# Designs tried in a protein design run: designed miniproteins, single chains. Part 62

Each design is a single chain, and the fold is of that chain. pLDDT is the mean over its residues in the fold that is shown.

## One batch from the design tools (miniprotein)

Design m2152
Fold by ESMFold2-Fast:
Structure m2152 (fold): chain A 87 residues (1-87)
Amino acid sequence: SAAAQAVADALRRLMERIKAAEGKTFDEVEKAARQAVEELRSLPGVTRAEVKVEKISDNEVKVTVRVTFRLDGQEHEVEIEAIVKTK
């Protein structure tokens, strides 16, 4: 469906944006993740979008994104986790 495809495309762009922040600061990774989640929230059918950004070491950040969306009256949830190296 168009809604499911839009969510999938936004999640791909989110991962690309996070990957582009590799080698940057924690603040830049957090900013990229938050901007991507705002895009997800703007999509038709998305009922909830959350991001968690955690420092797991001096040079690594874990980004967790959870998206809930409705398609044909059913609720679907997708969770993506990425580990990103920072300065």
Scores: mean pLDDT 80

Design m2153
Fold by ESMFold2-Fast:
Structure m2153 (fold): chain A 70 residues (1-70)
Amino acid sequence: MSPATKLYREAIRKAEKEGKPAYKEILAAADKVPDPIDESLLRMAASVEKLSKEPLSLDEILEMVQAAKA
């Protein structure tokens, strides 16, 4: 919906197609936006993507599983 969402989506698709980590493409998109709000949102999204794609410690995975418990 927001411009940041479109940039995030395109960055993920581009990274997946090129075999690169998604967080790097999201950071590149953040660096190109003039809007500080969009930049902050993209940098936050990049941090989340880095954590989800990098091998997490067993403890971090366990915390995520516990948080998802319905």
Scores: mean pLDDT 67

Design m2154
Fold by ESMFold2-Fast:
Structure m2154 (fold): chain A 104 residues (1-104)
Amino acid sequence: SERLDQLIAEAQAQMKRVRVLAKQAVEKRSADPRLVRTLQAMLKRAEDLLRASIRNRSWRDLYDSLVDLGTVYGLIAAITGDEEMYRLSKEMFEKAVEVRRELE
């Protein structure tokens, strides 16, 4: 499916971006260690799910990955206070809803 390939490519671009932002967030001296641990765990799960979506051509794994990316952006927002991260979190959840329509 061309649409699946396009959405996977968009998720891969977001994953590349979020890795940089997550690294910057965890390097902050003021970062809450509990939020950092949750962020690292959620980011790893999102990466594993994105790889599974590519390997298995899976709309479900892509959906789960996008939900986790939304959560990761929200955790970065909580650590950094960057309101732009809340906007990106919302965009990921909206993209997940779009993907969920293919699962019906």
Scores: mean pLDDT 87

Design m2155
Fold by ESMFold2-Fast:
Structure m2155 (fold): chain A 95 residues (1-95)
Amino acid sequence: MEELEELNKKALEAIKAGDIEKALEYAKKIGELLGDPRLGELLQELIKALFGEGDAARLARLYREISGLDVTPEQIRAATARYKALKERAAAEAA
């Protein structure tokens, strides 16, 4: 648990710094620590979505494979658009 908490902390710090590359690397390590590389891949796609990137179809597929829930690419695109809008609003507020 302590190793997972440290990796989560580093991932969040990388996200706050806008360092997507480091954030993706920590997400991969989290998946490895939890023993499921698909979980690492899912976390990487979620991080990409936070930065306005990523593949909605791939994210929906991974989420379905891990959780068994039928999540559509349209739901993922809607969530990605919301995160992009929140990011743009936060940038405008900071200016």
Scores: mean pLDDT 70

Design m2156
Fold by ESMFold2-Fast:
Structure m2156 (fold): chain A 88 residues (1-88)
Amino acid sequence: STIEELEAELKELSKKPSKNTTDYFLKGLDLLEEITKQAGKEGNKEKIKSALVSARYIKNFLKNITAPQKLIDKAQKIENLAKNLLEE
């Protein structure tokens, strides 16, 4: 999948109310992880930086609402991945 396709899927996800908030965040974080990996493969530093900012924002939001630790850990993993990709 292209970054454009993954970002479009993430945008569509935001339009649909989820009965389960945890499922919503899991799907969003999975898409963000795939966007981050694809940006790394393409050497797209702008998209990697965007993913880093998004992962930090989501992580802090999840902490603020006392979300399950698994979601917080996943957001942290994506943040670390983006940081490592920016270090080359």
Scores: mean pLDDT 80

Design m2157
Fold by ESMFold2-Fast:
Structure m2157 (fold): chain A 63 residues (1-63)
Amino acid sequence: SMEEQRQKALELARELAVTQIRVRLGEDAEITVEEVDGVKIVATGVLGEERVEIVLDYTKMLG
């Protein structure tokens, strides 16, 4: 169903964004993930004074 595909894409986008932040900032980074406009995932990682933002269009991961 469309809902199952959306949930799978959202899960994949979240995992990719979290992995990218952990690669850049390490395991101690505070990570926040938000869904924006129903088509994008925005993940923000913070470690002390360092901040990384990753934006992914999860609709492109349905394939």
Scores: mean pLDDT 78

Design m2158
Fold by ESMFold2-Fast:
Structure m2158 (fold): chain A 111 residues (1-111)
Amino acid sequence: SKKDLEELKKKLAEWFREKGYEELAKKIEEMNVEEFAEWFGEVFATKELVEYEKENPEKGSVSEEEKKDAEEAEKILEALEELAKKGDPLAQKLLKTLEKNRKETKEVREK
């Protein structure tokens, strides 16, 4: 929901600022909810593509921009895992959703 996205956006920006990722925190804070949702989807899609290209180097090479986006997705996963361990229900729900989406993406690519 839009409210869940607004809450996630705020929590991620606060976590990144606490960890010293000031530019990433500011970037997220300056996004509206729609831009945040688009960015979130893009960095996770790029992470899956980067993993695929590393396993299949004959199919393509990983760009520096793609590596950066994949690293941002990895930082989001670290934040979500830490929040989920602290009992955050939104982080717990989102981790399950991301795992389901990853499984569905692999099934589509292997078909």
Scores: mean pLDDT 78

Design m2159
Fold by ESMFold2-Fast:
Structure m2159 (fold): chain A 63 residues (1-63)
Amino acid sequence: SMEEKLKELLEKYREELAKAKDMAEGFDIARKAYQEALKLGATEAQAQLMQSELINEAFKRFN
C-alpha cells in the first residue's frame, strides 16, 4: 500500500537525518523525502506531512 511505502521511506530518511550535522542538512533531507514521496505517487498532503515530520525531528535534534 501507499501507507507502507511512505512508512518505509520515512524510516529511510530518518536514518539519513541521524547523520545530518545541522538544520540546513535536515531541511535538505526533508525536501528529498518530499520529492521522493511525490515520485512514488503520494498526494501533495502526504508528501508535505512527511517533510514536516522530518523538519520537526531535525528541529528537536539541533535546537
Scores: mean pLDDT 88

Design m2160
Fold by ESMFold2-Fast:
Structure m2160 (fold): chain A 88 residues (1-88)
Amino acid sequence: SAVEEELRRLEAELLARLEPLVERLRELGITSPESARAKGPEAEAVWRELAAAYLAAAAEIMEFLEEKGLLTEEERAQFEAFAAAVAA
């Protein structure tokens, strides 16, 4: 559908914005918050930067879904849980 094509384009744009941070995590060998903490402050900073950027990207997807009338209570709850985890 046209909505699926629009969502796919949005996801591609968001992935492109996240790619430099994902590459930095790969170079540092970071696979989890625990592995970031084990590698030190630089790794933790990169992990937090990716988490914040991912939260911003997820928010754009949530806004798109809400505008199209496709946002579910489950998706909203998952986003809120992720936002709370990033804020902690």
Scores: mean pLDDT 80

Design m2161
Fold by ESMFold2-Fast:
Structure m2161 (fold): chain A 75 residues (1-75)
Amino acid sequence: MLGDAEAIRAFLEEKLSPEQLAAAEARAPHFVAFVRSQLPVEPDDETARALATALAAYLAGWLSAEELREIVGLP
């Protein structure tokens, strides 16, 4: 997993257009509860929102499965 919300945000800014990032951020609130349920420890609000933004971008087809796995740190 990228270590913090800032690192995740920087990664997303490199991979997504500004319009794609804004759209993913708008959808992120729908995924925050799911993201919290998947992590072994409860993340802070900023990290949970950044991870939810990455998941929203993946579901939209803007991130690959490999890129999402790198962000989340799943085996």
Scores: mean pLDDT 75

Design m2162
Fold by ESMFold2-Fast:
Structure m2162 (fold): chain A 79 residues (1-79)
Amino acid sequence: SGQERFDAMLELARSHGLFGIDAIIVVIQALEGKETGDIVVNPFDRMGILSKLPELIEKAGTLSLEEGLERVKRVIENL
């Protein structure tokens, strides 16, 4: 499901020392295909980020688990 894939991507970000909203931002970058330097959300707009969660969970469901995790790794490599 999209929730399971989103949770796996989020846990991978957390395993690299990212906390709270920062882990969510990394998953958003991965889902939007923005792996290098382009910020797709305002990192200070916590409520705006959280309001996108249902759409992001649905989008995560369109990826394989392997592709989702690989995208998160690439975002982290470019932090």
Scores: mean pLDDT 76

Design m2163
Fold by ESMFold2-Fast:
Structure m2163 (fold): chain A 59 residues (1-59)
Amino acid sequence: SAAERERLKAEIRETAARLGVTLSDEEVEELAGEVQKNGRSVEEVVRRYKALLDQLRLP
């Protein structure tokens, strides 16, 4: 549902902000889709994405 999707997007943005991750609107949509498709928690999905970004960010 649209309401469920918007709720997940809000939770993803809040979790990303808490973890110090910057997400685009497109990335938020993609992660919300992953939560709905795979039944994973928002926390798990955002943390996995953060780990991938950290691998790409070098000093």
Scores: mean pLDDT 80

Design m2164
Fold by ESMFold2-Fast:
Structure m2164 (fold): chain A 80 residues (1-80)
Amino acid sequence: SQRERFERLLREVEKLLEELRKYIEQGKLEKAFEIGRRIVELLQELQRLAEDDPELAARVGELSRRFQQLLLELERLREK
């Protein structure tokens, strides 16, 4: 079902966000950017699955905000 697919992808994004944070903390920028690219693809799919459900859309918005904060930290580490 769409709900089962949503919950599976949501868990995948949560795991990838944790992995992204670890790579940022370790200064492994190339790996961090690779994980970030994968998160973008999964968040786009989650947004489509949540389009008709405000509860699911709110949960996707929360993950998107966490991802955006990590991306800002990653960009700051890349830039002097």
Scores: mean pLDDT 86

Design m2165
Fold by ESMFold2-Fast:
Structure m2165 (fold): chain A 64 residues (1-64)
Amino acid sequence: SLEEELERLERELEKLEKQLETLRKMYETASPSTQKDIQQVIEEIEARIKELKEEIARLKRELA
């Protein structure tokens, strides 16, 4: 159901937001070379979070 899909997407979003917080903390203590790798992963996760938020908003509109 759309409600079950919404719940799964919201759960995925929560997991990605927690992962992003961990990566940002790791970035602060990392070497410059490692910081470049972490920054790339952060950007990928931020892009996915944006996509998930847009998808969640769309599903919520369909359920309303």
Scores: mean pLDDT 87

Design m2166
Fold by ESMFold2-Fast:
Structure m2166 (fold): chain A 82 residues (1-82)
Amino acid sequence: SKKEKEEKIKELSKKAHELLLESASYSVKAIGAAVTAVVSEKNPELKEEAERARKELDRYLEESRKLDKEYQELVEKKKELE
């Protein structure tokens, strides 16, 4: 029915919004890790910290990309229901 379709669209919209916020959160964490890596690379005594920050940057960017992909898939499913 039309009501069941509208409720499903509302649920998908809420889930999509939550995924978008989580993806954005990881993007912010990635910026922090990037700053740490750049600053730490300038100090030879902080080489291990710089390497750790680069690994965290890569991890946060990958998590953000995965969540953004899930968000896009939910947005497409919502469009198909409309």
Scores: mean pLDDT 86

Design m2167
Fold by ESMFold2-Fast:
Order: sequence, then structure tokens, then C-alpha cells
Structure m2167 (fold): chain A 81 residues (1-81)
Amino acid sequence: SMKDLINKFLSLPRKKQIEIVNELTEEILKMTEDNPDVNEIVEKIKKELIESIKKGDKSKFSSLFSQMLNGKTVAEKGNLS
């Protein structure tokens, strides 16, 4: 489940959490490179996710992470003709 995935993620070392967020965000940015408005939103979410990890704000992180994963799923489906 999403809750189990988030809980498992939050149990990882901070360095690994930031690494995964960077990797996931870079994949999404590549998918949205032709859409500057969407790209700006993704960059903002990346910054807020990293700040949430550094501050230990689990609630904010969980909300933003769920939004990002849903956004990735929508972007992936948009490439299916």
C-alpha cells in the first residue's frame, strides 16, 4: 500500500531518502521537459520534499510524495497512444 511504501521510505537513512527523491524527480523532469509550467511545479515539489525530510515533517512529506507518485503515473499514461 502507499502507507506501507511511505513508512518503509521514512525508515531509510536521510541520505538515501534524498537520493531516491532526486532520482524520482529527475525521471519526472525528463518526462515533462517540453512543459515548462509543469517542470516548475515538479522543481517546487522536489524542494519541498527535501526540506520535509530535513525537518522530519512526515505529514507534509507523505502528502507531497503521494502527489508526485500520482503525477508520475499520469505522465506515464499520457505517453501511451
Scores: mean pLDDT 74

Design m2168
Fold by ESMFold2-Fast:
Structure m2168 (fold): chain A 55 residues (1-55)
Amino acid sequence: MNIEDEVERIREFAREKGLSDQSIANIEDQVRVDKFDADTIITSLELAAQERAEQ
C-alpha cells in the first residue's frame, strides 16, 4: 500500500474532527516512522475524540 495515500486519509479525517495542525503532524509522523496503517490511527483518533467530549 502507498503510505502517502494513508497519510492523506488520516489528514482529511483529522481536519473533519477539528484537530490542530500540530496534532495532524504528529499523526503523520506515526504513520511514516512507525508504519501504522490508517485504520489503526483513525480508530485511535475516534477514541481520543470521545474521551475529550466526555470531559
Scores: mean pLDDT 68

Design m2169
Fold by ESMFold2-Fast:
Structure m2169 (fold): chain A 73 residues (1-73)
Amino acid sequence: KPKTPEEALEMARRGAVGLAHEKRLGHLTDEQVERALKTIRNYALKNGASKEEVDRAIAEGIAEAEKLTPEEI
């Protein structure tokens, strides 16, 4: 179902946090992370977010994951 652009961007940010954390734990390869991020980007774009907004949300999520301990996600 369609979401608002703001909801889609928040989902992209949260998804990026989870993916960055799972990569850091060794549970996901770089290829698996890139595939999942591509899916998140496409979903946000479909819900009206701009490419710049999606890229910022993903970057913010990755930066947030760097501040978390391995047990916080």
Scores: mean pLDDT 77

Design m2170
Fold by ESMFold2-Fast:
Parts: structure tokens; C-alpha cells; sequence
Structure m2170 (fold): chain A 98 residues (1-98)
């Protein structure tokens, strides 16, 4: 089940990254990026409750940057970096527990 859990995490990660790419391609505002990304992070946390702390850390970082006046491009870049960082942490934790 470790391999199946990693596959679920990777699929959720790809869904988050695909959303960020779509938002950037559409020229979404910083506020629109936060709103739609927050909704997808919440969907992931509901589907995979063990990922909720990771989703909350990603959201907190994006909210911090928006409050600091980050551009849409800067928000997308930082959100992608946080998604990759949290995915790495989660995968490492699953492997260590197996």
C-alpha cells in the first residue's frame, strides 16, 4: 500500500500543478489564483486527510506572499515550489514508514 499511497500523492500533486498552469495561462489575478488554488487544496485535504497539514502549509505560504503584494507570476512560482517541497516531505515520510 506504500506504492499506492505514493501514487495517490503524486496524482494530487499533478492536479495542483496543472491548476496553477491553467490559472497562469488564463491570466488569472493574484486573488483569483489564491481563491481557486485554496479550493483545490481543500479538495485534496478532504480526499487525503493525512495531507491536510501539507495543504495548510502550502496555503499559508501563498497567503503570506499575496499579503506582501506578490504578482500572479510570483504566486504561481512560489505555489509550485511549495507543492514540490511538501510532496517530497510526504513521499519521504511514506518511504521511511514502509
Amino acid sequence: SAAERIAQVVKATQRLLDLLDELEARGASAEEILREFREELERVAKELPELRPSMERILARVEELLAAGASPRELVRAAKDEVHLETQRVVQAIVAAA
Scores: mean pLDDT 89

Design m2171
Fold by ESMFold2-Fast:
Structure m2171 (fold): chain A 67 residues (1-67)
Amino acid sequence: SKKEEEEKKREEIREALIEAASAGVELIGAAVKGRIGSKEEGERLIEEGERKSREAEEKLRKVKEEY
């Protein structure tokens, strides 16, 4: 039914937003560690944060396309 589709889309949006928020927090943490920790560790964490941010963006894109 149409209601089930709308509820599923809502859940997908919520999950995508949670993933995006998590990726953002990790990216911020990487930037902070880059300033107070070793430069090499900061760069590695930034790369991980960027990868997670891209995954979250792709998930948001898929949800938007299903609209």
Scores: mean pLDDT 71

Design m2172
Fold by ESMFold2-Fast:
Structure m2172 (fold): chain A 60 residues (1-60)
Amino acid sequence: TAAELEARARELEKQAEKYRRMAEIARANASTDEARQVAKEFERKAEELAAEAARLRAEL
């Protein structure tokens, strides 16, 4: 149902927000190449989750 897709998209959006916040914190505290890479990985994960959520919402 549309409600089920909405709920799933909402959950993915929450996860994306979590990873975006983790990326921001990691980036703010990054003083090495390794730490900067971790921040980039969190950013990529957030983008992937947000894209999946957007795809589900676009199905309407």
Scores: mean pLDDT 84

Design m2173
Fold by ESMFold2-Fast:
Structure m2173 (fold): chain A 83 residues (1-83)
Amino acid sequence: GRRVRVVIRLNSEEDGARARVGDAVAVFDKEGRPLAGGRVVRVEGTTVEAEVIETHGAPEVGDRAAVLDAEGRVVAEGVVEEV
């Protein structure tokens, strides 16, 4: 099947410094409901690219995103900029 990628713009450079390739990504709709899960494949300043692995719906530009470390802690937050 076609791999879905999302580009996430993080809230700050400090968020970008904490994000790592291989970290989990959770995408939420505008109401805060879980929409998709993925993995970080690239980090570049405040920009994160993630491969979508599982979906409960289709991610859209403007949806909220969180980057999670190996322990499931939120290390960075942002918004979906490209799908």
Scores: mean pLDDT 81

Design m2174
Fold by ESMFold2-Fast:
Structure m2174 (fold): chain A 69 residues (1-69)
Amino acid sequence: SISQVKSRVNEHLRRLEGTLSPEDAERLREQTERILKHLLNLVKEGRLTPDQALATLLRTLDDLKHELS
């Protein structure tokens, strides 16, 4: 479900935030929110499953953390 995707993303994001400066954590959260909104719109339109959206977002979070490092 979309609720499960949001919960899983927030859990992962909280762990990543613990390893970043406050400024980098805020930037990561903002970028994550934009990407999540886009992916959830695709799920709502039937173009992605919630599981596909979650997998895509988790990969993107790892990439974003690397960019901020």
Scores: mean pLDDT 77

Design m2175
Fold by ESMFold2-Fast:
Structure m2175 (fold): chain A 68 residues (1-68)
Amino acid sequence: ISQQAQDLYNQGSQLTNQGNYQDALSYYQQSISTDPNFSQSYSALGGVLSRLGQNDQSQQYYDISNSI
């Protein structure tokens, strides 16, 4: 797992804890772009999408996370 992807994931997690879901999505997407095998970023992205009411997209990212 890339350290850069981990750092982006950590920034997304901080934003999620602050309730800043839109900015958190951006950081999780950047983490996935940096390391497509970082399953935690897909799971976190799914969690944020669920909080935003986008349940279909949330399910897709959880499924991807579980396949890695």
Scores: mean pLDDT 82

Design m2176
Fold by ESMFold2-Fast:
Structure m2176 (fold): chain A 64 residues (1-64)
Amino acid sequence: MLEELERLVETLKQAHEAGMPQEEIDLLAEKIIETGRKVLPSLSKEEQERVNKLIEEANKIAEE
């Protein structure tokens, strides 16, 4: 799951750099955030910190 979230965030960064429409960037970011939040309670403290950072990165790209 963590590896999948990391790949999704990387995809989001690449999509943003490629100039994809903001609406599509926002939808992908929302999916990443929702998925991260759903997995969060099942993770170790270290993994939770990592997921929170991925959620933060997705939020920053979506709000940029």
Scores: mean pLDDT 79

Design m2177
Fold by ESMFold2-Fast:
Structure m2177 (fold): chain A 81 residues (1-81)
Amino acid sequence: RLREQMREAAEAKSLGDTVITEAELEETPTSVRARIVAERNGEKGETEVEAVDQPDGTAVVRVTQSLNGETRSGTHVIPAE
């Protein structure tokens, strides 16, 4: 699920017209963190996603994106599977 999607994203070299220039993936038994730097249409962006497993089986996902000097972040809780 989310862990597999984050691994696939970190291993991707390009997505259509988007070029992945850097990718990092860190996994522990209770968390996964991915950092991706990509270029599209001459613009460079950085996305960091961290997912932390909770004792109740949910996961807390934090996403941070930086593009053209703007930084946006969000925190989401996803249900257990």
Scores: mean pLDDT 70

Design m2178
Fold by ESMFold2-Fast:
Structure m2178 (fold): chain A 95 residues (1-95)
Amino acid sequence: SARREELERERQRISYYTAANISKSGMDFMAELARRNPQNRRLLADSMVTDAETYRANAEKYAELDPANREKYLKDARDEVERAREEARRFEEAA
């Protein structure tokens, strides 16, 4: 029924939103580890970029299920990936 489809879309939206926030938290954690562990900065930088890309993918799925806020989620996700790549570049230069 239409109501079951609406509930399923809401469940998917919550799922992608949760996954995006988990990925973002992971990225912030890896960045902090890289700051504290210079010996592992190169490895941690790659992981940070991977987490940022995962955040973007989940945010894009969330955006498809919330058209009113689509542009904001896509912009925030793009900015986060760009931030992670720039930080990774700085870690490589510092190594």
Scores: mean pLDDT 74

Design m2179
Fold by ESMFold2-Fast:
Structure m2179 (fold): chain A 100 residues (1-100)
Amino acid sequence: SSLVLKKEEVLLLNQKTTKAVNDAANDLKKQGKTKEADELLKLTTELTQSLNMGISSENKDFLERAKKVADEIAKLLEKEGYTKAAEQARELAKAIEDLL
């Protein structure tokens, strides 16, 4: 079904976003930006938890939270110069919106 394909796309995009955030956080830690790295990792944990709850229970409130967290991740990545990673996070936010 169309819904199954959308859920699979969201999960794949979350995997790509999580990898990009981990790479950016490691780079930020090397630069001494530990606070920014820790915030990105915290947001990624919140994103994954909200997304899993939203998909598993088809709960719109958890999906809306996941979208907001993905948007926050994108803004922080862009602020720190990780433009491609920010674009991946925005693509994830859009895919989550398509589940709403």
Scores: mean pLDDT 89

Design m2180
Fold by ESMFold2-Fast:
Structure m2180 (fold): chain A 69 residues (1-69)
Amino acid sequence: AEAVIEGPAGGARSAGGMVKKAAEEAGAEATLEFEERGDHGVARLRTSDEKMAEAARRAGEQLRAAAEA
């Protein structure tokens, strides 16, 4: 499964790292790729666990909502 977390660079990196760590602690295979362009970041998570991919997508939505608050 694959998920993308997009938003402010620091937030995207942090959220992506947290989900990757959670997937690894659950025994799932997970890889994280991070791309930063100025103040904007994209964290791409690839994992064998669809539930973890869904958690990553949800984290991305929350990050975007928080960035506009």
Scores: mean pLDDT 76

Design m2181
Fold by ESMFold2-Fast:
Structure m2181 (fold): chain A 78 residues (1-78)
Amino acid sequence: MEAFEAGVAAAHRRDWETAAEHFAKAYEATGSAEAALELGVALRELGKWEEAIEWFRKAVELGFEQAKALLEELEKEL
């Protein structure tokens, strides 16, 4: 959770590079669907659309159904 909290703080400052780093660490430590979703959001803000799609798919696979709508929106932009 510490890394996830740091990611949220970075995202609040619009420091998307730092946010993505912290959310990636949170996911590696916890396997959390929420961390996968937030990593996807940070990657989308950085313009890394393909990577964002991969992480949204992972969040859906882990049971975070809210990520499905975000995934569908990003896939339409491709």
Scores: mean pLDDT 80

Design m2182
Fold by ESMFold2-Fast:
Structure m2182 (fold): chain A 98 residues (1-98)
Amino acid sequence: SEEKEKQQLLEFNRIVRESIDSGIDVLRQLPSTMEGMQRAQQHLIDTLTRLGEASTPEIQQKLRALALSIRGMHPENLLLWMHLMRQEIDRQEAELAE
């Protein structure tokens, strides 16, 4: 149903948002080096997996696909991607609230 699809999107967005916020916090505590960016990238992947464990199989599958995409990203692009994805999630949630 449309309501079920909306609930699944909101849950997916919540997990991704919390994971990004955690990843940004970790990145702020690390030196601005390639190693620091790689550690933040791995932390983001691990957090997506951990938070996804309590979700439905459909959400877990989408989170796994996202984690693979993040793993394939150059670490220097991670911060920009996190900010853009965070903005997109906020935009989608604003549209769904109306």
Scores: mean pLDDT 84

Design m2183
Fold by ESMFold2-Fast:
Structure m2183 (fold): chain A 67 residues (1-67)
Amino acid sequence: DINSPEFQEEVDLALTLIRATVAKMAGDYDEAIELVKKAIEDARARGYSPEFLKELEDILKELEEMK
């Protein structure tokens, strides 16, 4: 249901991750880091799987190492 708050929250999370990827590709590592941190907090608050959270944390670590 595209009008449900839960669906909109999932879309917002996906868009945040897409924006983080675009920022990384553009070399804007500070923006990418902030967006991934936001995605981690959003996913944690919504009870996403530990495996998904680990993937986001691994991406964050990679971005911090590129800076």
Scores: mean pLDDT 79

Design m2184
Fold by ESMFold2-Fast:
Structure m2184 (fold): chain A 72 residues (1-72)
Amino acid sequence: LPPEVLARKEEIERLIKELKLNVSFTEEALELIAAGVPRSYLEEVLREAERSGKKVVDESEARRIAMRVFKS
């Protein structure tokens, strides 16, 4: 993975812990968010993922959430 994507994945994991979100992501979903979601939208995407009620978010679900956040 590019170093920027790896750093972003670490930032996402830290945000989940800091915000105490009860959600986890598949590796593919986490990589999609790390590569495709701007920093300014990360928290909103993560909160929307938790709000979805799914304990584990896969790549297709992450894509749907990101599209919903970007259209809002």
Scores: mean pLDDT 78

Design m2185
Fold by ESMFold2-Fast:
Structure m2185 (fold): chain A 61 residues (1-61)
Amino acid sequence: SGLYLRAVDLAKKEKDFQKLPENEQEALLNEIKIVSSKPEYEDTHPLLVFYEAAYRFGLRT
């Protein structure tokens, strides 16, 4: 979806994402896909979708 693609593009520009090993980058991209597919996030800004996915993944804990 458009939301998923925009969130992925923004995530790839973040230094925190770029520092992750490849397997963790793939896991975080999968979390972005899950979050962006939820109806409650349909009208959410792509950057906030990335932050929610990062929180769920544990990147900011």
Scores: mean pLDDT 81

Design m2186
Fold by ESMFold2-Fast:
Structure m2186 (fold): chain A 59 residues (1-59)
Amino acid sequence: EREAEEKKRKGRKEAVKEHIDKSNEMIKLSMTQGLSSAETMERLKENIKELEEKKKEIE
């Protein structure tokens, strides 16, 4: 990833940020209302952490 072109890195970071924002909103809504299963929430949290780690690696 560090070897990628600047525009590829920028585009990837933007896509990751959008995905993280959407996933966080989903988790907050579900946790606040208690409507989703714990396993589903844990998977969303794991996805967010993975995306955040990828963003840090790109930076």
Scores: mean pLDDT 68

Design m2187
Fold by ESMFold2-Fast:
Structure m2187 (fold): chain A 75 residues (1-75)
Amino acid sequence: SDAEQLDRIAQAVRDGARDLARAALAGDEEAMRRAKERLVRDLVEAGLSEDTARWIADRVEEAARRDPEGTLRGV
């Protein structure tokens, strides 16, 4: 259902935001890249197009880089 798909998308974003924020706090660019790639894959598996998944992942990465502590508090 659309509701179950939305829940999976929200969970993928929360997990990805947490991983990206942790990597940003550690200054680990390799962990950031892996976390972003995982988020894109999880969003595509949840039923989003690759373009939409990358757009969301780019925004989550930007948020995590700008405010990693705030990102962790939000998830």
Scores: mean pLDDT 90

